# Designed miniproteins, single chains, continued (5), part 10

Each design is a single chain, and the fold is of that chain. pLDDT is the mean over its residues in the fold that is shown.

## One batch from the design tools (miniprotein)

Design m16316
Fold by ESMFold2-Fast:
Structure m16316 (fold): chain A 61 residues (1-61)
Amino acid sequence: NRSDILTLIGQILRLIGEELDLERQLAQGKISQAQYDQQVAQIQSQIDSLLQQMNELESQL
């Protein structure tokens, strides 16, 4: 379903935006490298899950 794929894309873009905000916080010294690495790893895991869901939807078409 195209609508479901677009929803997943929107969620991925939001997560990318969160990662970019974390990069900004790291650059400003507001978070440590360890905190950045941990939070980015969590975001990347969520993105991977969403990409897997999108791939499964595309493989049905």
Scores: mean pLDDT 82

Design m16317
Fold by ESMFold2-Fast:
Structure m16317 (fold): chain A 113 residues (1-113)
Amino acid sequence: AMVPVDEVLKDILTDIVKATLAYLGKLKEEELDESSKKILTAIKNEEKEKGLSPIDIVRKYVTEVLDRAGWPEELKEEVLKKVEEIVKTAKTSEEVEEAIEKLMEELKEKEKE
């Protein structure tokens, strides 16, 4: 199976994590770019309309992105676990960017094996 790892996916995952941290009050909304702010608005709307937890909303958005990219279920679950850990541990935008970069490097190595 093809496991495309590209800069667009990296940017989308980074935006989702930053928006989630801002929703949880760990990042300031003013520190977000326009893409992350749009995701933050979507998270607020999903919680208000459906009562979903922030983690469930993140899982939903990450799964939708990876499904559209054609990723296999095993790798989607691994990415979801890594993203959830980043949401729990990251305290700054720089830590999010570094953690997502590391995740993308690990996925590129698995694509070769």
Scores: mean pLDDT 75

Design m16318
Fold by ESMFold2-Fast:
Structure m16318 (fold): chain A 67 residues (1-67)
Amino acid sequence: ARAAFDSTLATVKAVLAAQAPELSLEELLRLAEEAADQLGALYGLSPAEREAVRDELVAAVRAAHAA
């Protein structure tokens, strides 16, 4: 269900944001890529949907690392 996906994505973003003070930007970006791949596999996302999730997670880790 879309609601389950949205909830999981929000949780992943929160976990990455919590780790931002402890990890380098390069490590956070690697984790964002891995998380996007896992979400894509779990929810059967299309290539365009996977790219959108990756972009969203990358934006979230960049914002959290800058804070």
Scores: mean pLDDT 79

Design m16319
Fold by ESMFold2-Fast:
Structure m16319 (fold): chain A 82 residues (1-82)
Amino acid sequence: PDSRLQEVLAQYLAQDPLVDVSKKSKDKVGRFGLPRLIRDIVTGEIRTREEAIAELERLLAQSKEKLTKDALRGLIAALETL
């Protein structure tokens, strides 16, 4: 897995409520989609920041909930700074 991707994800999760989105979200993207994507990044199923950003943008297009969209946009911005 990309070590920079893992580092940015760890820093983002420490500062932002991404880990709680699945508990607070009312849509399928926040409740199931985002937690699964984070798992896939952490386990190395998603290996590059480019793959991670593409999947986050796909989830962003599917979500209608502000909480989930804000979390997705924040993580995309963090990954783009790599």
Scores: mean pLDDT 72

Design m16320
Fold by ESMFold2-Fast:
Structure m16320 (fold): chain A 94 residues (1-94)
Amino acid sequence: MSTNEKHAIFLEILKKKNPELAQRYLTAHYEAGLALNDPSASLEEKEAAVARELAAHEEAFAQVDFSPEEREIAKEYRRELEAEYRARLAAARA
């Protein structure tokens, strides 16, 4: 399963179980993508945007009643997302 497929599944779980949190997560995810893709954004702005999305993931793990299978997908998605963002921020620091 690709990272994009895991993202789609994670989002559908959030929409079903906590639509308000799903909206906050989507906003943070969109803003992180915008900051990371903006060559005029500072490293500080990129790091802050990534931190906001990761905070939304922490909120989801704290508040959403995941099944064991859903929790595993959510954990794998977060791990892959953190690795991608770490690589992109490292590139921005160079």
Scores: mean pLDDT 85

Design m16321
Fold by ESMFold2-Fast:
Structure m16321 (fold): chain A 68 residues (1-68)
Amino acid sequence: YSYEIVDTPDHVKSPYKKVYLVTFHTRVTRELLEEIAKKFNTTVEEILNFNNITDLRFTPREILIPIK
C-alpha cells in the first residue's frame, strides 16, 4: 500500500483537519489492517468504522485514517 496526507473531506464528520489517504495495491486482509492500525496509532475497529466498511472482501481501494 501507499499513503499521503490530505485534508479531511467536507462530508466526513471528524474533529481532525487532516487524514491519511491509504491506497491498496493488493487484497486487503485483517492482518494488513492490523499492521496499518499499529503504524498509524489507531485500531482496526476505528479504521472500519471511519470508512463504513462492513465486509473486508469488499474494501474500497482507498481508505481514510484520521490524524490525531
Scores: mean pLDDT 76

Design m16322
Fold by ESMFold2-Fast:
Structure m16322 (fold): chain A 86 residues (1-86)
Amino acid sequence: SAALQLVLDAMDWSAEALRRWLTSEPAERERIVAEFRAWAAAHDDEILAALASLDAAQRAELAAHNAALLAELEPVVEEARARAAA
């Protein structure tokens, strides 16, 4: 499904933006946030329309994909948390 693939690609791009933000110096973080906001503004209507068109099976696949992305990000988030706590 083109709609499912578009949403999965958007989740991948969003996860990568978060990973970059978590591993970047403070000056780079503002640039990454601005880049993400510009990307979201350019694609929000298309992504929301695609998301709204997903059936139950496609939503289950999206949930599984998001769970895998969160698992991959967990060590990066924990490292950032450890730095903040130190």
Scores: mean pLDDT 87

Design m16323
Fold by ESMFold2-Fast:
Structure m16323 (fold): chain A 90 residues (1-90)
Amino acid sequence: SPRDQLDKGLALVEADLAGLKADLADVKSNPQSPIKLTKLQMRILAALTDAYILLKQAKKLGDKDTAARVQRLIAELEAIRKDLQNLIAK
């Protein structure tokens, strides 16, 4: 169902966010190859894309609590994206 797809997608994006936070912390403390930085950027963009799809699904279902939760995930993913972009720009 649309609700089951939303719940499954939300769990996956939350797990992705946790992994991306750990990987960003590693990048900040250790030198990284250009290919690893590119792969991390691609993973952040994929998770962000999935989160925006989940936001549209939550709004369509009228689920205000899930929409607010997804907006928080988007804010955290956007912050990680900006942090990585600032590191690459060095």
Scores: mean pLDDT 86

Design m16324
Fold by ESMFold2-Fast:
Structure m16324 (fold): chain A 75 residues (1-75)
Amino acid sequence: TVTERRVVIDTEVSSAEGARRLRVYAATVEEDGKVATAAIVVSEDGEVSEAEAGDSDELTARARALARELAAEAA
């Protein structure tokens, strides 16, 4: 069975000259002991970046699609 998890994380990155907020839309997909996670990171200035890591290209693609869907629903 394929297990899907989605989470939204609000975080703050602090520097000596200030702090900035990031929102992370993350999705994890697990199948047959293999795992993939993808994240869409949106900064307070509207910059969007993506990060992903997974045990297989197929699971990573699925995690990426879910993370993008989650971010799109929140926009």
Scores: mean pLDDT 78

Design m16325
Fold by ESMFold2-Fast:
Structure m16325 (fold): chain A 86 residues (1-86)
Amino acid sequence: DDIEKIIRHVLPEEEAQKVLDLEKKMREAKSLDEIIEITREFLKEFGIPDEEMERVLARIRKAPSKEEAVDIAVNEIIGLLREKLR
């Protein structure tokens, strides 16, 4: 779909695949808290600073639905990885 095309366009193949696997895992999550923990683990794996990680998690916590939380998490992660890989 469109988000997969964006991910593969802006990130190298290895990182793109990791984000796609993460999106699938988050969509299978049962709660917003589970999405937050999945996102936290991913950001730690990529060495994102704690301050930036907490900023992303705070945005996810404000999501009105689980589906919107996944979309926010994926978009924030793409932006952070794109900047880190520059």
Scores: mean pLDDT 80

Design m16326
Fold by ESMFold2-Fast:
Order: C-alpha cells, then structure tokens, then sequence
Structure m16326 (fold): chain A 100 residues (1-100)
C-alpha cells in the first residue's frame, strides 16, 4: 500500500468513527471532529504538512473521539467499535511512518 492509500484508508476509518459518535448522540463532538478532519485534509493537499504530520493529526482526532465517547458513557458495543477503529488507525499510522 502506498503512503497515499494508507492516508486514504485512515481518513475512511476516522469518518466511520465520526459516524458512530453521531449515532451515539455526540452530534456536536462529531461536527467538531469533521471540521478538524477537513482542516487537516486541506493542509495536506496544500503541502503545508508532511504525510507523517497528517497521520499524527489523524491520530489526534481518533484519540479525541475515543476520549469523548468514554467520557459520555457511550454504549459498550459502540465503544468496542471505536476502540477497534483506533487500533486499526494506530497500525496504519505506523506503516505511514515506516514508509516516510
């Protein structure tokens, strides 16, 4: 998988996490994380940040989402899905850093 393909897969996973948060009733959190994701994508597209910096920014969004889910006592089934997404994102970020 190329760096671009890895970043695209991470973005897709972050978008899935945001949807789960919205379904769990964390609509304002989901809106804020979408804004951060769009700003991060824009900075990467404009060449302001490296692939490694983009991956780090995506990791921050995932960790923030998971923290809010835990704080708001999201149902365990949805929390388990969010943890699985966070674990997969962490694995993909390691691949980005290895290829960068």
Amino acid sequence: MSIEELLEEIVKLVEEMIEILEEAGLTEVARQLRKKLEELKKKYEEGEISPEEAAEGLDEIVLEGLTWAQHHQVPEEKLAELRKIAERVAELIKEVKKLS
Scores: mean pLDDT 86

Design m16327
Fold by ESMFold2-Fast:
Structure m16327 (fold): chain A 72 residues (1-72)
Amino acid sequence: GPGLAAAVRAGGASEAAARAAGAANDKGQTLLHQLALEGKVTPENVRAALEEGGVRPSEEEARDIAAALRGG
């Protein structure tokens, strides 16, 4: 859904991290949703999901996205 970038931003991540999450295609968005449902939101899993979504996040962006999606 359209809430991934908003969720990352609400979790206190940087604007760059929120944009990286929002830039992922439907495949990356679906994988990130599955990780969140399974409680497997790690920086490594976030990076892998975003790479499948056509985005190459930095290590810092992946860390910030993971922390934000876990609720801050």
Scores: mean pLDDT 79

Design m16328
Fold by ESMFold2-Fast:
Structure m16328 (fold): chain A 94 residues (1-94)
Amino acid sequence: SLVDELADYLFGLFEPDRRRLTLDGLTDEQLQAFAAMVSRVRGLPLPQSLAETRALVREFIAEVDTDGDGAITRAEFIAWLRAELKKELEKRAA
């Protein structure tokens, strides 16, 4: 699937080994880029500070992390992106 390929590519930008994405594993620049991506996909305002950026990413990980280990797997990231794109397409079709 094109969506799966794009999601895998995006995940790889933040986690090169494509195993697990953690808050502590991201640089400040990667945190800002990740938070901007999540905000744009969700149609939310961009965070205005590094503290807001870290809070947004922490909240995102907690929401998507189904096993509660503080990390997002590649599969969880792909599933999230698919769900968000479907939701956005349904809004546009209404």
Scores: mean pLDDT 76

Design m16329
Fold by ESMFold2-Fast:
Formats: C-alpha cells, structure tokens, sequence
Structure m16329 (fold): chain A 96 residues (1-96)
C-alpha cells in the first residue's frame, strides 16, 4: 500500500460518500459517522467493511458482526453494503 496524499484522501472520501448514497444511505447517517470518527476514521471503517464483505463470511459471522456494532449509523451503512453485496435475502437471513 502506498500512502495517500491529502488530495487523494479527499477525492476517495467524496467518491465513497457518493457510492453509499447510491446504496440508499441517507446524508444524515453519513454525517453522524463522520462526526464521530472523522475523515480518516470513516475511510478506515468503510474499507474494513469492504474487506469483511469480500472475505465471503458466513451468515453467523455477519450476524455477530452486526450485533457488535454499537453505533446505529455505522450499522445502517453496514446493512446497506451487505444488501448491495449479497442481496436482500442474505440480509434477511442475517437479521432473522
């Protein structure tokens, strides 16, 4: 991994926010997470979520992960990304 410049971080953040909005995440939810963790924390969080989802975790692993999320805004982002990656049926199984 190469270190990102400030400009690259800003561009990546803007693109990431736009992608989350396309997944149905409200601006207010994004703003709440940004307020709590900051820009670098937001990038790290969303990248960690992408890494987890790309690892093809089990339904039980996804359930434990979602149950461990204490911030409701973070949980909202995680659910939106999970729905996009695996579909609504898998999300329903995780939440049941």
Amino acid sequence: QKPLTVEEVEELLKKMIEELKKLGVKQEVIDEVLKEVGRSGFLSLVNALKTLLSSRPSVEDLRRFLEAIKNPAVAEIAKAMLRHTYGEEVLRQVLS
Scores: mean pLDDT 80

Design m16330
Fold by ESMFold2-Fast:
Structure m16330 (fold): chain A 85 residues (1-85)
Amino acid sequence: SPTPEELVALGKALMAAEAPDQEAMIAALESDPALRAEAEAREAKALAALEAGDVETAKAEIDAMPILSDAGKERLKAYADAVAA
């Protein structure tokens, strides 16, 4: 069975593999330092919450990420639930 760390790494890899939205996301982050800072802070909080076993906080931070599509948010929340199982 995958460890929590392996599931978090898989989630990060799947976020990075979310082309076709990736070019638009990179352009938005490069044009708006405040958006980039918020996205990075929420990613860090979601990751820390997953490592602590706080799935509800992780899912809340995923839902609050400004750069993720609704489909991307649902996929990441499914991985958060898998980490908790």
Scores: mean pLDDT 71

Design m16331
Fold by ESMFold2-Fast:
Structure m16331 (fold): chain A 93 residues (1-93)
Amino acid sequence: SLADALGAAAQALSAVRLHDKEGTREGLERVREALKRVPDNAYAHLAAAEGASYLGDYEEAVEYAQKAIEAGKDNPRIVKKAQEILNGAKKEL
């Protein structure tokens, strides 16, 4: 559900901020499960991009960031953050 996607995204982003690698992996898996039901949720894609980038999974971070830009095109804050993640991850590939 949308609530599950937002909760999973918040957990993943919180784990990244706490430098919790295991918590970030768990949060990212919850985000992936939620995205199966709400595949166009921009905030969930942004959280997945940030989590993947934190874990060093740059190819996956690029994919999620592109999806966040597409889904969040009407939200300039999401687009800006996703673009920053996209550019950073591409430099690592």
Scores: mean pLDDT 86

Design m16332
Fold by ESMFold2-Fast:
Structure m16332 (fold): chain A 77 residues (1-77)
Amino acid sequence: SKLDEIAELLAKLTGASVELARRFLEAAQNGDLVMAYLLAKELAKRSKLTFEQILEIARAVAAGDLDKALELVKELS
């Protein structure tokens, strides 16, 4: 799925596990903003990506725009 592709790329960019990246994206997709925020902070700690860049990906996923989320992750690669 596109969500799995985004999770794999985000994990590679952040140095986090694919499982952690997937949980973040699923939290964003489900509208669990508290969990998405906490997981975004954890991902930011492991990477050169800023918290704001990770939140932009979360917002695209929350909006149902997986194509935009994938584009954002690719731009950060």
Scores: mean pLDDT 85

Design m16333
Fold by ESMFold2-Fast:
Structure m16333 (fold): chain A 100 residues (1-100)
Amino acid sequence: SITVTLASSLTATAGGDVTVTATVSSSTAGTYEVTLRVKNLKTGEIFSDSTTVNVAAGGSKTVNFTLTNLEAGATYHITVRASKAGGGSASASTTLTVKA
C-alpha cells in the first residue's frame, strides 16, 4: 500500500515562498514518482512539478516542493500523488491561503 501525507492547510505571504512537504510511505520497496499539482482557485491556472524518491519496504520518504511568486489574496488547491511503475498510486490534497 502507498500513503501520501500533507499538512492539512498551508499559509504564505504574497511574493514569498512556501515549501510543500509530502511524506510518501509504502509497504513495497521501489522508486516512486511524486507529482505536484497546484491550482490557483481565483484564476484557474495550474502548475505541475514532479520528482522521484526511493522508498524502502515499510519505510517513508519526505519530498519538498518550493512554490514561488504566490498571488496576494489567492487560495491554491494542492494535490500530491505518488505512483510506482506497474504498481498502485495514492494522493493527498491541501489548501494554501496567501495573505493579501
Scores: mean pLDDT 86

Design m16334
Fold by ESMFold2-Fast:
Structure m16334 (fold): chain A 67 residues (1-67)
Amino acid sequence: MDEEEQRRMAYAAGYAAALLLGYDEETARKLAEELSKDPEKARKIAEAGERGGAAASIQEALRLIKE
């Protein structure tokens, strides 16, 4: 998976995770963008997605937002 694909997956997972935490769409987009721009966090989310699909990537994004 290339770095651009990792960023796209991190954005999608981060956006979904932020909405699940009760943030509005504007705040969810900002949080998703922050996760996608951090290469280490984006990689962790993408790796979780490769192993466990969308649910796993969303769970990793939830963990990273809460930290």
Scores: mean pLDDT 83

Design m16335
Fold by ESMFold2-Fast:
Structure m16335 (fold): chain A 109 residues (1-109)
Amino acid sequence: MEEAARRGLEKGIEEGKKNPDLTEVEVEIKPDMSLEEAAEKVGYALGLAIASGAKRLRIRVDSPEGMEGVALALRVLAERYGDKIPDDFVIEIEGPTPAEWEARRAAAA
């Protein structure tokens, strides 16, 4: 997990330096993604946003497992790289709560 988030962050920073005019970065965490894949993807998006000078990272999550993966990745990134995140940077997480996902899953079954 930590290594996956770090790999993502490093790749995102490299890509972000090539795109210095981004204002917002958006990332989608799909239901079939593993916790490691979600961590690397979130790390990449965060690195891309920071290096490009973007002020916002929007994360879309479509599963409870994805939401857990996003939360874990953001915790690891904040603990290890929080000093690299600008004070005016906004992270938006969009998706149903675990309880709402359980309710929707039950209704669809």
Scores: mean pLDDT 74

Design m16336
Fold by ESMFold2-Fast:
Structure m16336 (fold): chain A 77 residues (1-77)
Amino acid sequence: SEAREKAKKLLLEDPSPQSIIKAANILSESTDLSPEEIVELLKEIMREVARELGASDETLDSLQTFRELYELLKSLS
Protein backbone atom coordinates (compact mmCIF):
# COMPACT_ATOMS: atom_id res chain seq x y z
CA SER A 1 0.00 0.00 0.00
CA GLU A 2 1.03 3.64 -0.41
CA ALA A 3 0.90 4.15 3.37
CA ARG A 4 3.30 1.21 3.91
CA GLU A 5 5.77 2.52 1.31
CA LYS A 6 5.63 6.04 2.81
CA ALA A 7 6.26 4.64 6.31
CA LYS A 8 9.20 2.56 5.02
CA LYS A 9 10.72 5.59 3.25
CA LEU A 10 10.52 7.69 6.43
CA LEU A 11 12.36 5.02 8.44
CA LEU A 12 15.00 4.56 5.70
CA GLU A 13 15.71 8.34 5.68
CA ASP A 14 15.69 8.80 9.48
CA PRO A 15 15.19 5.90 11.97
CA SER A 16 14.37 8.32 14.82
CA PRO A 17 11.56 8.14 17.42
CA GLN A 18 9.91 11.03 15.53
CA SER A 19 9.92 9.06 12.24
CA ILE A 20 8.49 5.98 14.00
CA ILE A 21 5.65 8.07 15.48
CA LYS A 22 4.98 9.65 12.07
CA ALA A 23 5.03 6.21 10.38
CA ALA A 24 2.61 4.80 12.99
CA ASN A 25 0.27 7.79 12.45
CA ILE A 26 0.35 7.33 8.65
CA LEU A 27 -0.54 3.63 9.04
CA SER A 28 -3.25 4.38 11.64
CA GLU A 29 -4.86 7.14 9.52
CA SER A 30 -4.68 5.16 6.23
CA THR A 31 -5.91 1.78 7.56
CA ASP A 32 -8.56 0.27 9.86
CA LEU A 33 -5.91 -1.74 11.74
CA SER A 34 -5.95 -2.10 15.53
CA PRO A 35 -3.03 -0.69 17.57
CA GLU A 36 -1.64 -4.24 17.94
CA GLU A 37 -1.80 -4.82 14.16
CA ILE A 38 -0.07 -1.46 13.55
CA VAL A 39 2.76 -2.48 15.92
CA GLU A 40 3.20 -5.80 14.03
CA LEU A 41 3.15 -3.96 10.67
CA LEU A 42 5.73 -1.46 11.96
CA LYS A 43 7.96 -4.35 13.13
CA GLU A 44 7.75 -5.89 9.64
CA ILE A 45 8.58 -2.53 7.99
CA MET A 46 11.49 -2.06 10.43
CA ARG A 47 12.84 -5.50 9.46
CA GLU A 48 12.63 -4.56 5.76
CA VAL A 49 14.43 -1.25 6.44
CA ALA A 50 17.16 -2.96 8.51
CA ARG A 51 17.69 -5.57 5.77
CA GLU A 52 18.00 -2.79 3.16
CA LEU A 53 20.55 -1.01 5.41
CA GLY A 54 22.68 -4.20 5.53
CA ALA A 55 21.39 -6.28 8.46
CA SER A 56 21.68 -10.06 7.99
CA ASP A 57 18.71 -12.42 8.22
CA GLU A 58 20.54 -14.13 11.14
CA THR A 59 20.59 -10.83 13.07
CA LEU A 60 16.93 -10.08 12.28
CA ASP A 61 15.80 -13.61 13.28
CA SER A 62 17.48 -13.14 16.70
CA LEU A 63 15.33 -10.07 17.51
CA GLN A 64 12.01 -10.61 19.34
CA THR A 65 10.73 -7.12 20.28
CA PHE A 66 9.90 -3.73 18.78
CA ARG A 67 12.59 -2.13 20.99
CA GLU A 68 15.32 -4.49 19.72
CA LEU A 69 14.39 -3.72 16.08
CA TYR A 70 14.42 0.03 16.83
CA GLU A 71 17.85 -0.20 18.49
CA LEU A 72 19.19 -2.14 15.47
CA LEU A 73 17.89 0.56 13.07
CA LYS A 74 19.62 3.27 15.13
CA SER A 75 22.93 1.34 14.97
CA LEU A 76 22.68 1.06 11.15
CA SER A 77 21.97 4.78 10.51
Scores: mean pLDDT 79

Design m16337
Fold by ESMFold2-Fast:
Structure m16337 (fold): chain A 90 residues (1-90)
Amino acid sequence: SARAAALARLAALDAEARSLGPALREALAAGDWAKAAELLRQLAELYREGARVFEAAAPALGEEAREIAALLREQAERLEALADELAARA
């Protein structure tokens, strides 16, 4: 079903986002701003993809899906802004 496909894709995106955590933490701890910026941009793109999935699947997921999509886009924008700041330090 469309709902099952959307939930499976969201679970895969969540797992991928969580897998970036240790590498991002290590890059930040090491002062590797270029690597940290790269990882933050990867995370932002996962959030944007999650937002696209929620928005496309809103008829199957319920009315809150569009609100979640907007929040994910806002978080992606904040992550990209942070990545740009860190890249400027490198």
Scores: mean pLDDT 90

Design m16338
Fold by ESMFold2-Fast:
Structure m16338 (fold): chain A 65 residues (1-65)
Amino acid sequence: SVVEEIKALAEKAVEDYKAGNKSRAASYFTAAQLLLVALRNDPTADPEEIAEAEKIVKEAQKKME
């Protein structure tokens, strides 16, 4: 699912950020944000899935500060 893809990208971004791979972290985080934007603009998307994806991205951003 798109939410699972966002989660995988967000987790990889945090992992790379903590490892000092800031460029890779930024790329993965940008990919996660772009998928979230696409999900928000999908009229068939479940509001609960959008909320979960938003939470995932927000938590990842907090961990990368």
Scores: mean pLDDT 87

Design m16339
Fold by ESMFold2-Fast:
Structure m16339 (fold): chain A 100 residues (1-100)
Amino acid sequence: MSEDELRIEFMVQLHQLEAQNAVRELEAQGLISAEQAQELIALYTDITTKLLTNPTPETFEEAIATLKEAAKRFADVPAVTRLLQLSIDTLKQLRDLLKE
């Protein structure tokens, strides 16, 4: 395990925490339901677990694809689509660091 891999794992975990806190704020503001908040929290937990278990460019690409599909399902909630796009952009940056 390289120092860059350890740093990527830390940044993936930090982003999960920030994203889940943002989801809880959206629920508190009434912009999403408790069921939608639970679905998004489960989504971030799943992708983070997979990325930490197998931190490869392929796993990052699969996580990005999962987030893009979620963004289509939440297309009617702009705050959620913005959060998911930020997550996609973050994972793309981390994937690119792993390649170089």
Scores: mean pLDDT 85

Design m16340
Fold by ESMFold2-Fast:
Structure m16340 (fold): chain A 80 residues (1-80)
Amino acid sequence: MTEALKALYQLGIDALDLGVDPNEVLTLVTKALSLADSPEEARELILQRLEEKYGKDFAERLKPLVDRLVEATFAAREAA
């Protein structure tokens, strides 16, 4: 839980630094996470949507945080 929240906060900060509305990015990411059935599906869906809306460079820069967020989120779900 705490690690997923830290990843979400950092993703919002990085989006803001890149000149993108953090609320839009966080909404997109959390919606994609809720639709995905597996960590692999979540990563692919989030990265695809980020690339489609903000471009490939934006998606590539956020990829490590997306990977961390997905791992932490699914670990928390499996522990619940």
Scores: mean pLDDT 81

Design m16341
Fold by ESMFold2-Fast:
Structure m16341 (fold): chain A 106 residues (1-106)
Amino acid sequence: SREARRERAIENIVRLLKEAAREGTEAARREAAAGIAYVIETAGLGPEDLIEALRRVAEDPSMTVEGLEIAKEALVEAARDVGFSEEDVERIRRAGEEAIEERRRR
């Protein structure tokens, strides 16, 4: 049940990130960040769960560099909003930058 709840929460974050990336606007990014912050608080997610959600988004071959930038910024904003440490926020940001660089090489 706990594992299933965590998995559903990560899947919800993946959906929110893909929706924001598809819309491609600052407003969509902020809306996604707010939704993700709520999911983090409700499901008790940590920084590793956000990095996992980012990995799943980056695995989608239709995802663009611009879409991954939006996903990265939404996760960073959500992590800050829920009070993750600056070290954990930076770790999430770096994971996003690594995914973006990998996409650019493709």
Scores: mean pLDDT 89

Design m16342
Fold by ESMFold2-Fast:
Structure m16342 (fold): chain A 92 residues (1-92)
Amino acid sequence: RAAELAARGLDLLGEALVALAEGRTERARELYAEARRLFAEAYELDPAVLEAAEAALQAHRDALVAALRAGDAAAVRATMAAVRDATLAAVA
């Protein structure tokens, strides 16, 4: 379902951001490309799921930016998990 694809995409986006915070730029690019592919598939099935994901990302943007600036992989993971959970709750 679209929600499952978006959740997987958000998981991979979180992994990409962790890789970026750890200085693993090549790995971050690979993970980000796969996340974008999953988001495109989710959008084709149900655009409302990506609208929910975008709203959840916006709500957590300041926390995510702070975690990335601090290089705090645990905080990046926690924030992206919250984005994923908020997205799934919105489309339940």
Scores: mean pLDDT 84

Design m16343
Fold by ESMFold2-Fast:
Structure m16343 (fold): chain A 83 residues (1-83)
Amino acid sequence: DALARARAMAEAARPRLAAAEARATPEQVAAARAEVERELAEALAAAPAVAAEHGLSVEELREAARHSAVAALALALERAAAA
């Protein structure tokens, strides 16, 4: 299910996130967090409509989005460090 996949991706991303945060500047961390938080807010706002359309739990979609944000933050910081 979507929540189980998102949780597994978050767990896999945690070592990457820790390594990326350790290498990033505070400014890079703040910028990456702002980007991911904006995307997360959009996903959370869309969750009731997506749940209604697909017969899914709003709570599970929101929790999945929060877990997916961990992987997204790791990727954003990795990209910032490469740029």
Scores: mean pLDDT 81

Design m16344
Fold by ESMFold2-Fast:
Structure m16344 (fold): chain A 79 residues (1-79)
Amino acid sequence: GKPVELLSAVATATSITVTWSKSDLPKTVYAVGPDGRIVAKKTTKDDSATLTGLTPGATYSVVVVDENGSSPALTVTTL
């Protein structure tokens, strides 16, 4: 099958809420900081997840990974 696709992301000062194409497969969503390090992750079977504990005014690359591979990265900047 194909990996899930990122549909949208909504940022606050310290969080990013991500939605993706509907799938019941386990998925892990990652927020990657500008230095290439994973700063937040969440595993879920839902079609959305909220990543918390982020730095305000910072730019992250967000990807969703399931057993079929990774989504294209979505660039998100916190408020």
Scores: mean pLDDT 77

Design m16345
Fold by ESMFold2-Fast:
Structure m16345 (fold): chain A 100 residues (1-100)
Amino acid sequence: SVARLEAAVARARAILARILEALRTLSREQLIAFIEAEKARAEAELADVPEVRGLLLVTLDSIESVARDPSMSREQQIAVAQKLVRATEEQLDRLLASAR
């Protein structure tokens, strides 16, 4: 249903916003633990909307990979994560537009 998709997209956006805030505030170890917890939450809470769940989990895996990269400064990690989040939000908007 459109309502379920809208709720799932809203949850995905909220998770992405929390991840960006965590990148600005948490240590590397705390950030990785936070991303893993948000991935577990996404798997549970978005189980009934697999297209949103799948897109979000791929994005979170990419951000976790960036967070684990020892060659990147925190500023560089934030910049890459912001680009990944923007691309994901654009894909979520397309999913909503296709359902409406």
Scores: mean pLDDT 88

Design m16346
Fold by ESMFold2-Fast:
Structure m16346 (fold): chain A 57 residues (1-57)
Amino acid sequence: GDEELLRGAEGALRAAEEATTPAMARTAQHGSKELLRLASGEARELAERALEAANKA
C-alpha cells in the first residue's frame, strides 16, 4: 500500500546516503527508479530524493 511505498522510499534514501561503493550506489539507483514507477505523492518525492542522492554517491 501507500505506507509500504513510503517506507520503501525512506529505505532507498537511507541506502543512497549510506552508499560508500559504486555497487551500493547502483543498487540504490535501481531501487529508487523502481519506486518512482509505482509511487505517488510523498513516497514519490522521497524516491526522487533517493535517486538524486544515489547519483551523487
Scores: mean pLDDT 79

Design m16347
Fold by ESMFold2-Fast:
Structure m16347 (fold): chain A 72 residues (1-72)
Amino acid sequence: MEQLVKDIKKILDENKSIKYSDLEKLGIELGQKYGKQYSVEQIVKAFHKALGIKYNPYDPRAIAIERGLNKV
């Protein structure tokens, strides 16, 4: 889990102006790399932890990531 959070932080730091379409693409990439090891909910929780916020399944950014994860 800690490594997943670090990897997400690195991606966010490299992409300071992330659009919702970019978040769906990030979801696809995370699903390909981590989908066998972590559930959709765990990956979304890691994303919110990387942002320094509490888990919120109703966050539009989280919904965009879940759309990407579900395409894998």
Scores: mean pLDDT 78

Design m16348
Fold by ESMFold2-Fast:
Structure m16348 (fold): chain A 62 residues (1-62)
Amino acid sequence: SETAEAVLEFQRKLDEAEKKGPEAVRKMANETLSRLEKEDKEKAEAVQRFIKTVEQRKKILG
């Protein structure tokens, strides 16, 4: 699906941003979500849910 493709692309950008540090990750995520909200709200929602899921998994991984 197109939303799955958007999530995959976001994950690739996350990998690059992680090399620069947590602040770079936050900036990239915020910029990407802002851009997608203007372009395609459904893709923005999918990416936002992916971010929250990753954060929740890190908390529950214990």
Scores: mean pLDDT 78

Design m16349
Fold by ESMFold2-Fast:
Structure m16349 (fold): chain A 73 residues (1-73)
Amino acid sequence: MLKEREELMKLATEEQIKEMREKLRNGEKIEFKSKEWKGALYKAIEEEIKESFERMKRAIDKLIAENEKKKLE
């Protein structure tokens, strides 16, 4: 299973990955009509999850800082 996914991701171009990431961000329906687009989706999901996790970490840090300010005021 993992090797199959990696093989599909190799077929995807950076342009296809970017397009899939935009579709994921916009909540658009995603169709897999080719192996290249399926690979692009796998890579896009992986990158979106990673970036979303990093954004969540930054948001939590900001929320903690704001809560500390409320305790001082």
Scores: mean pLDDT 74

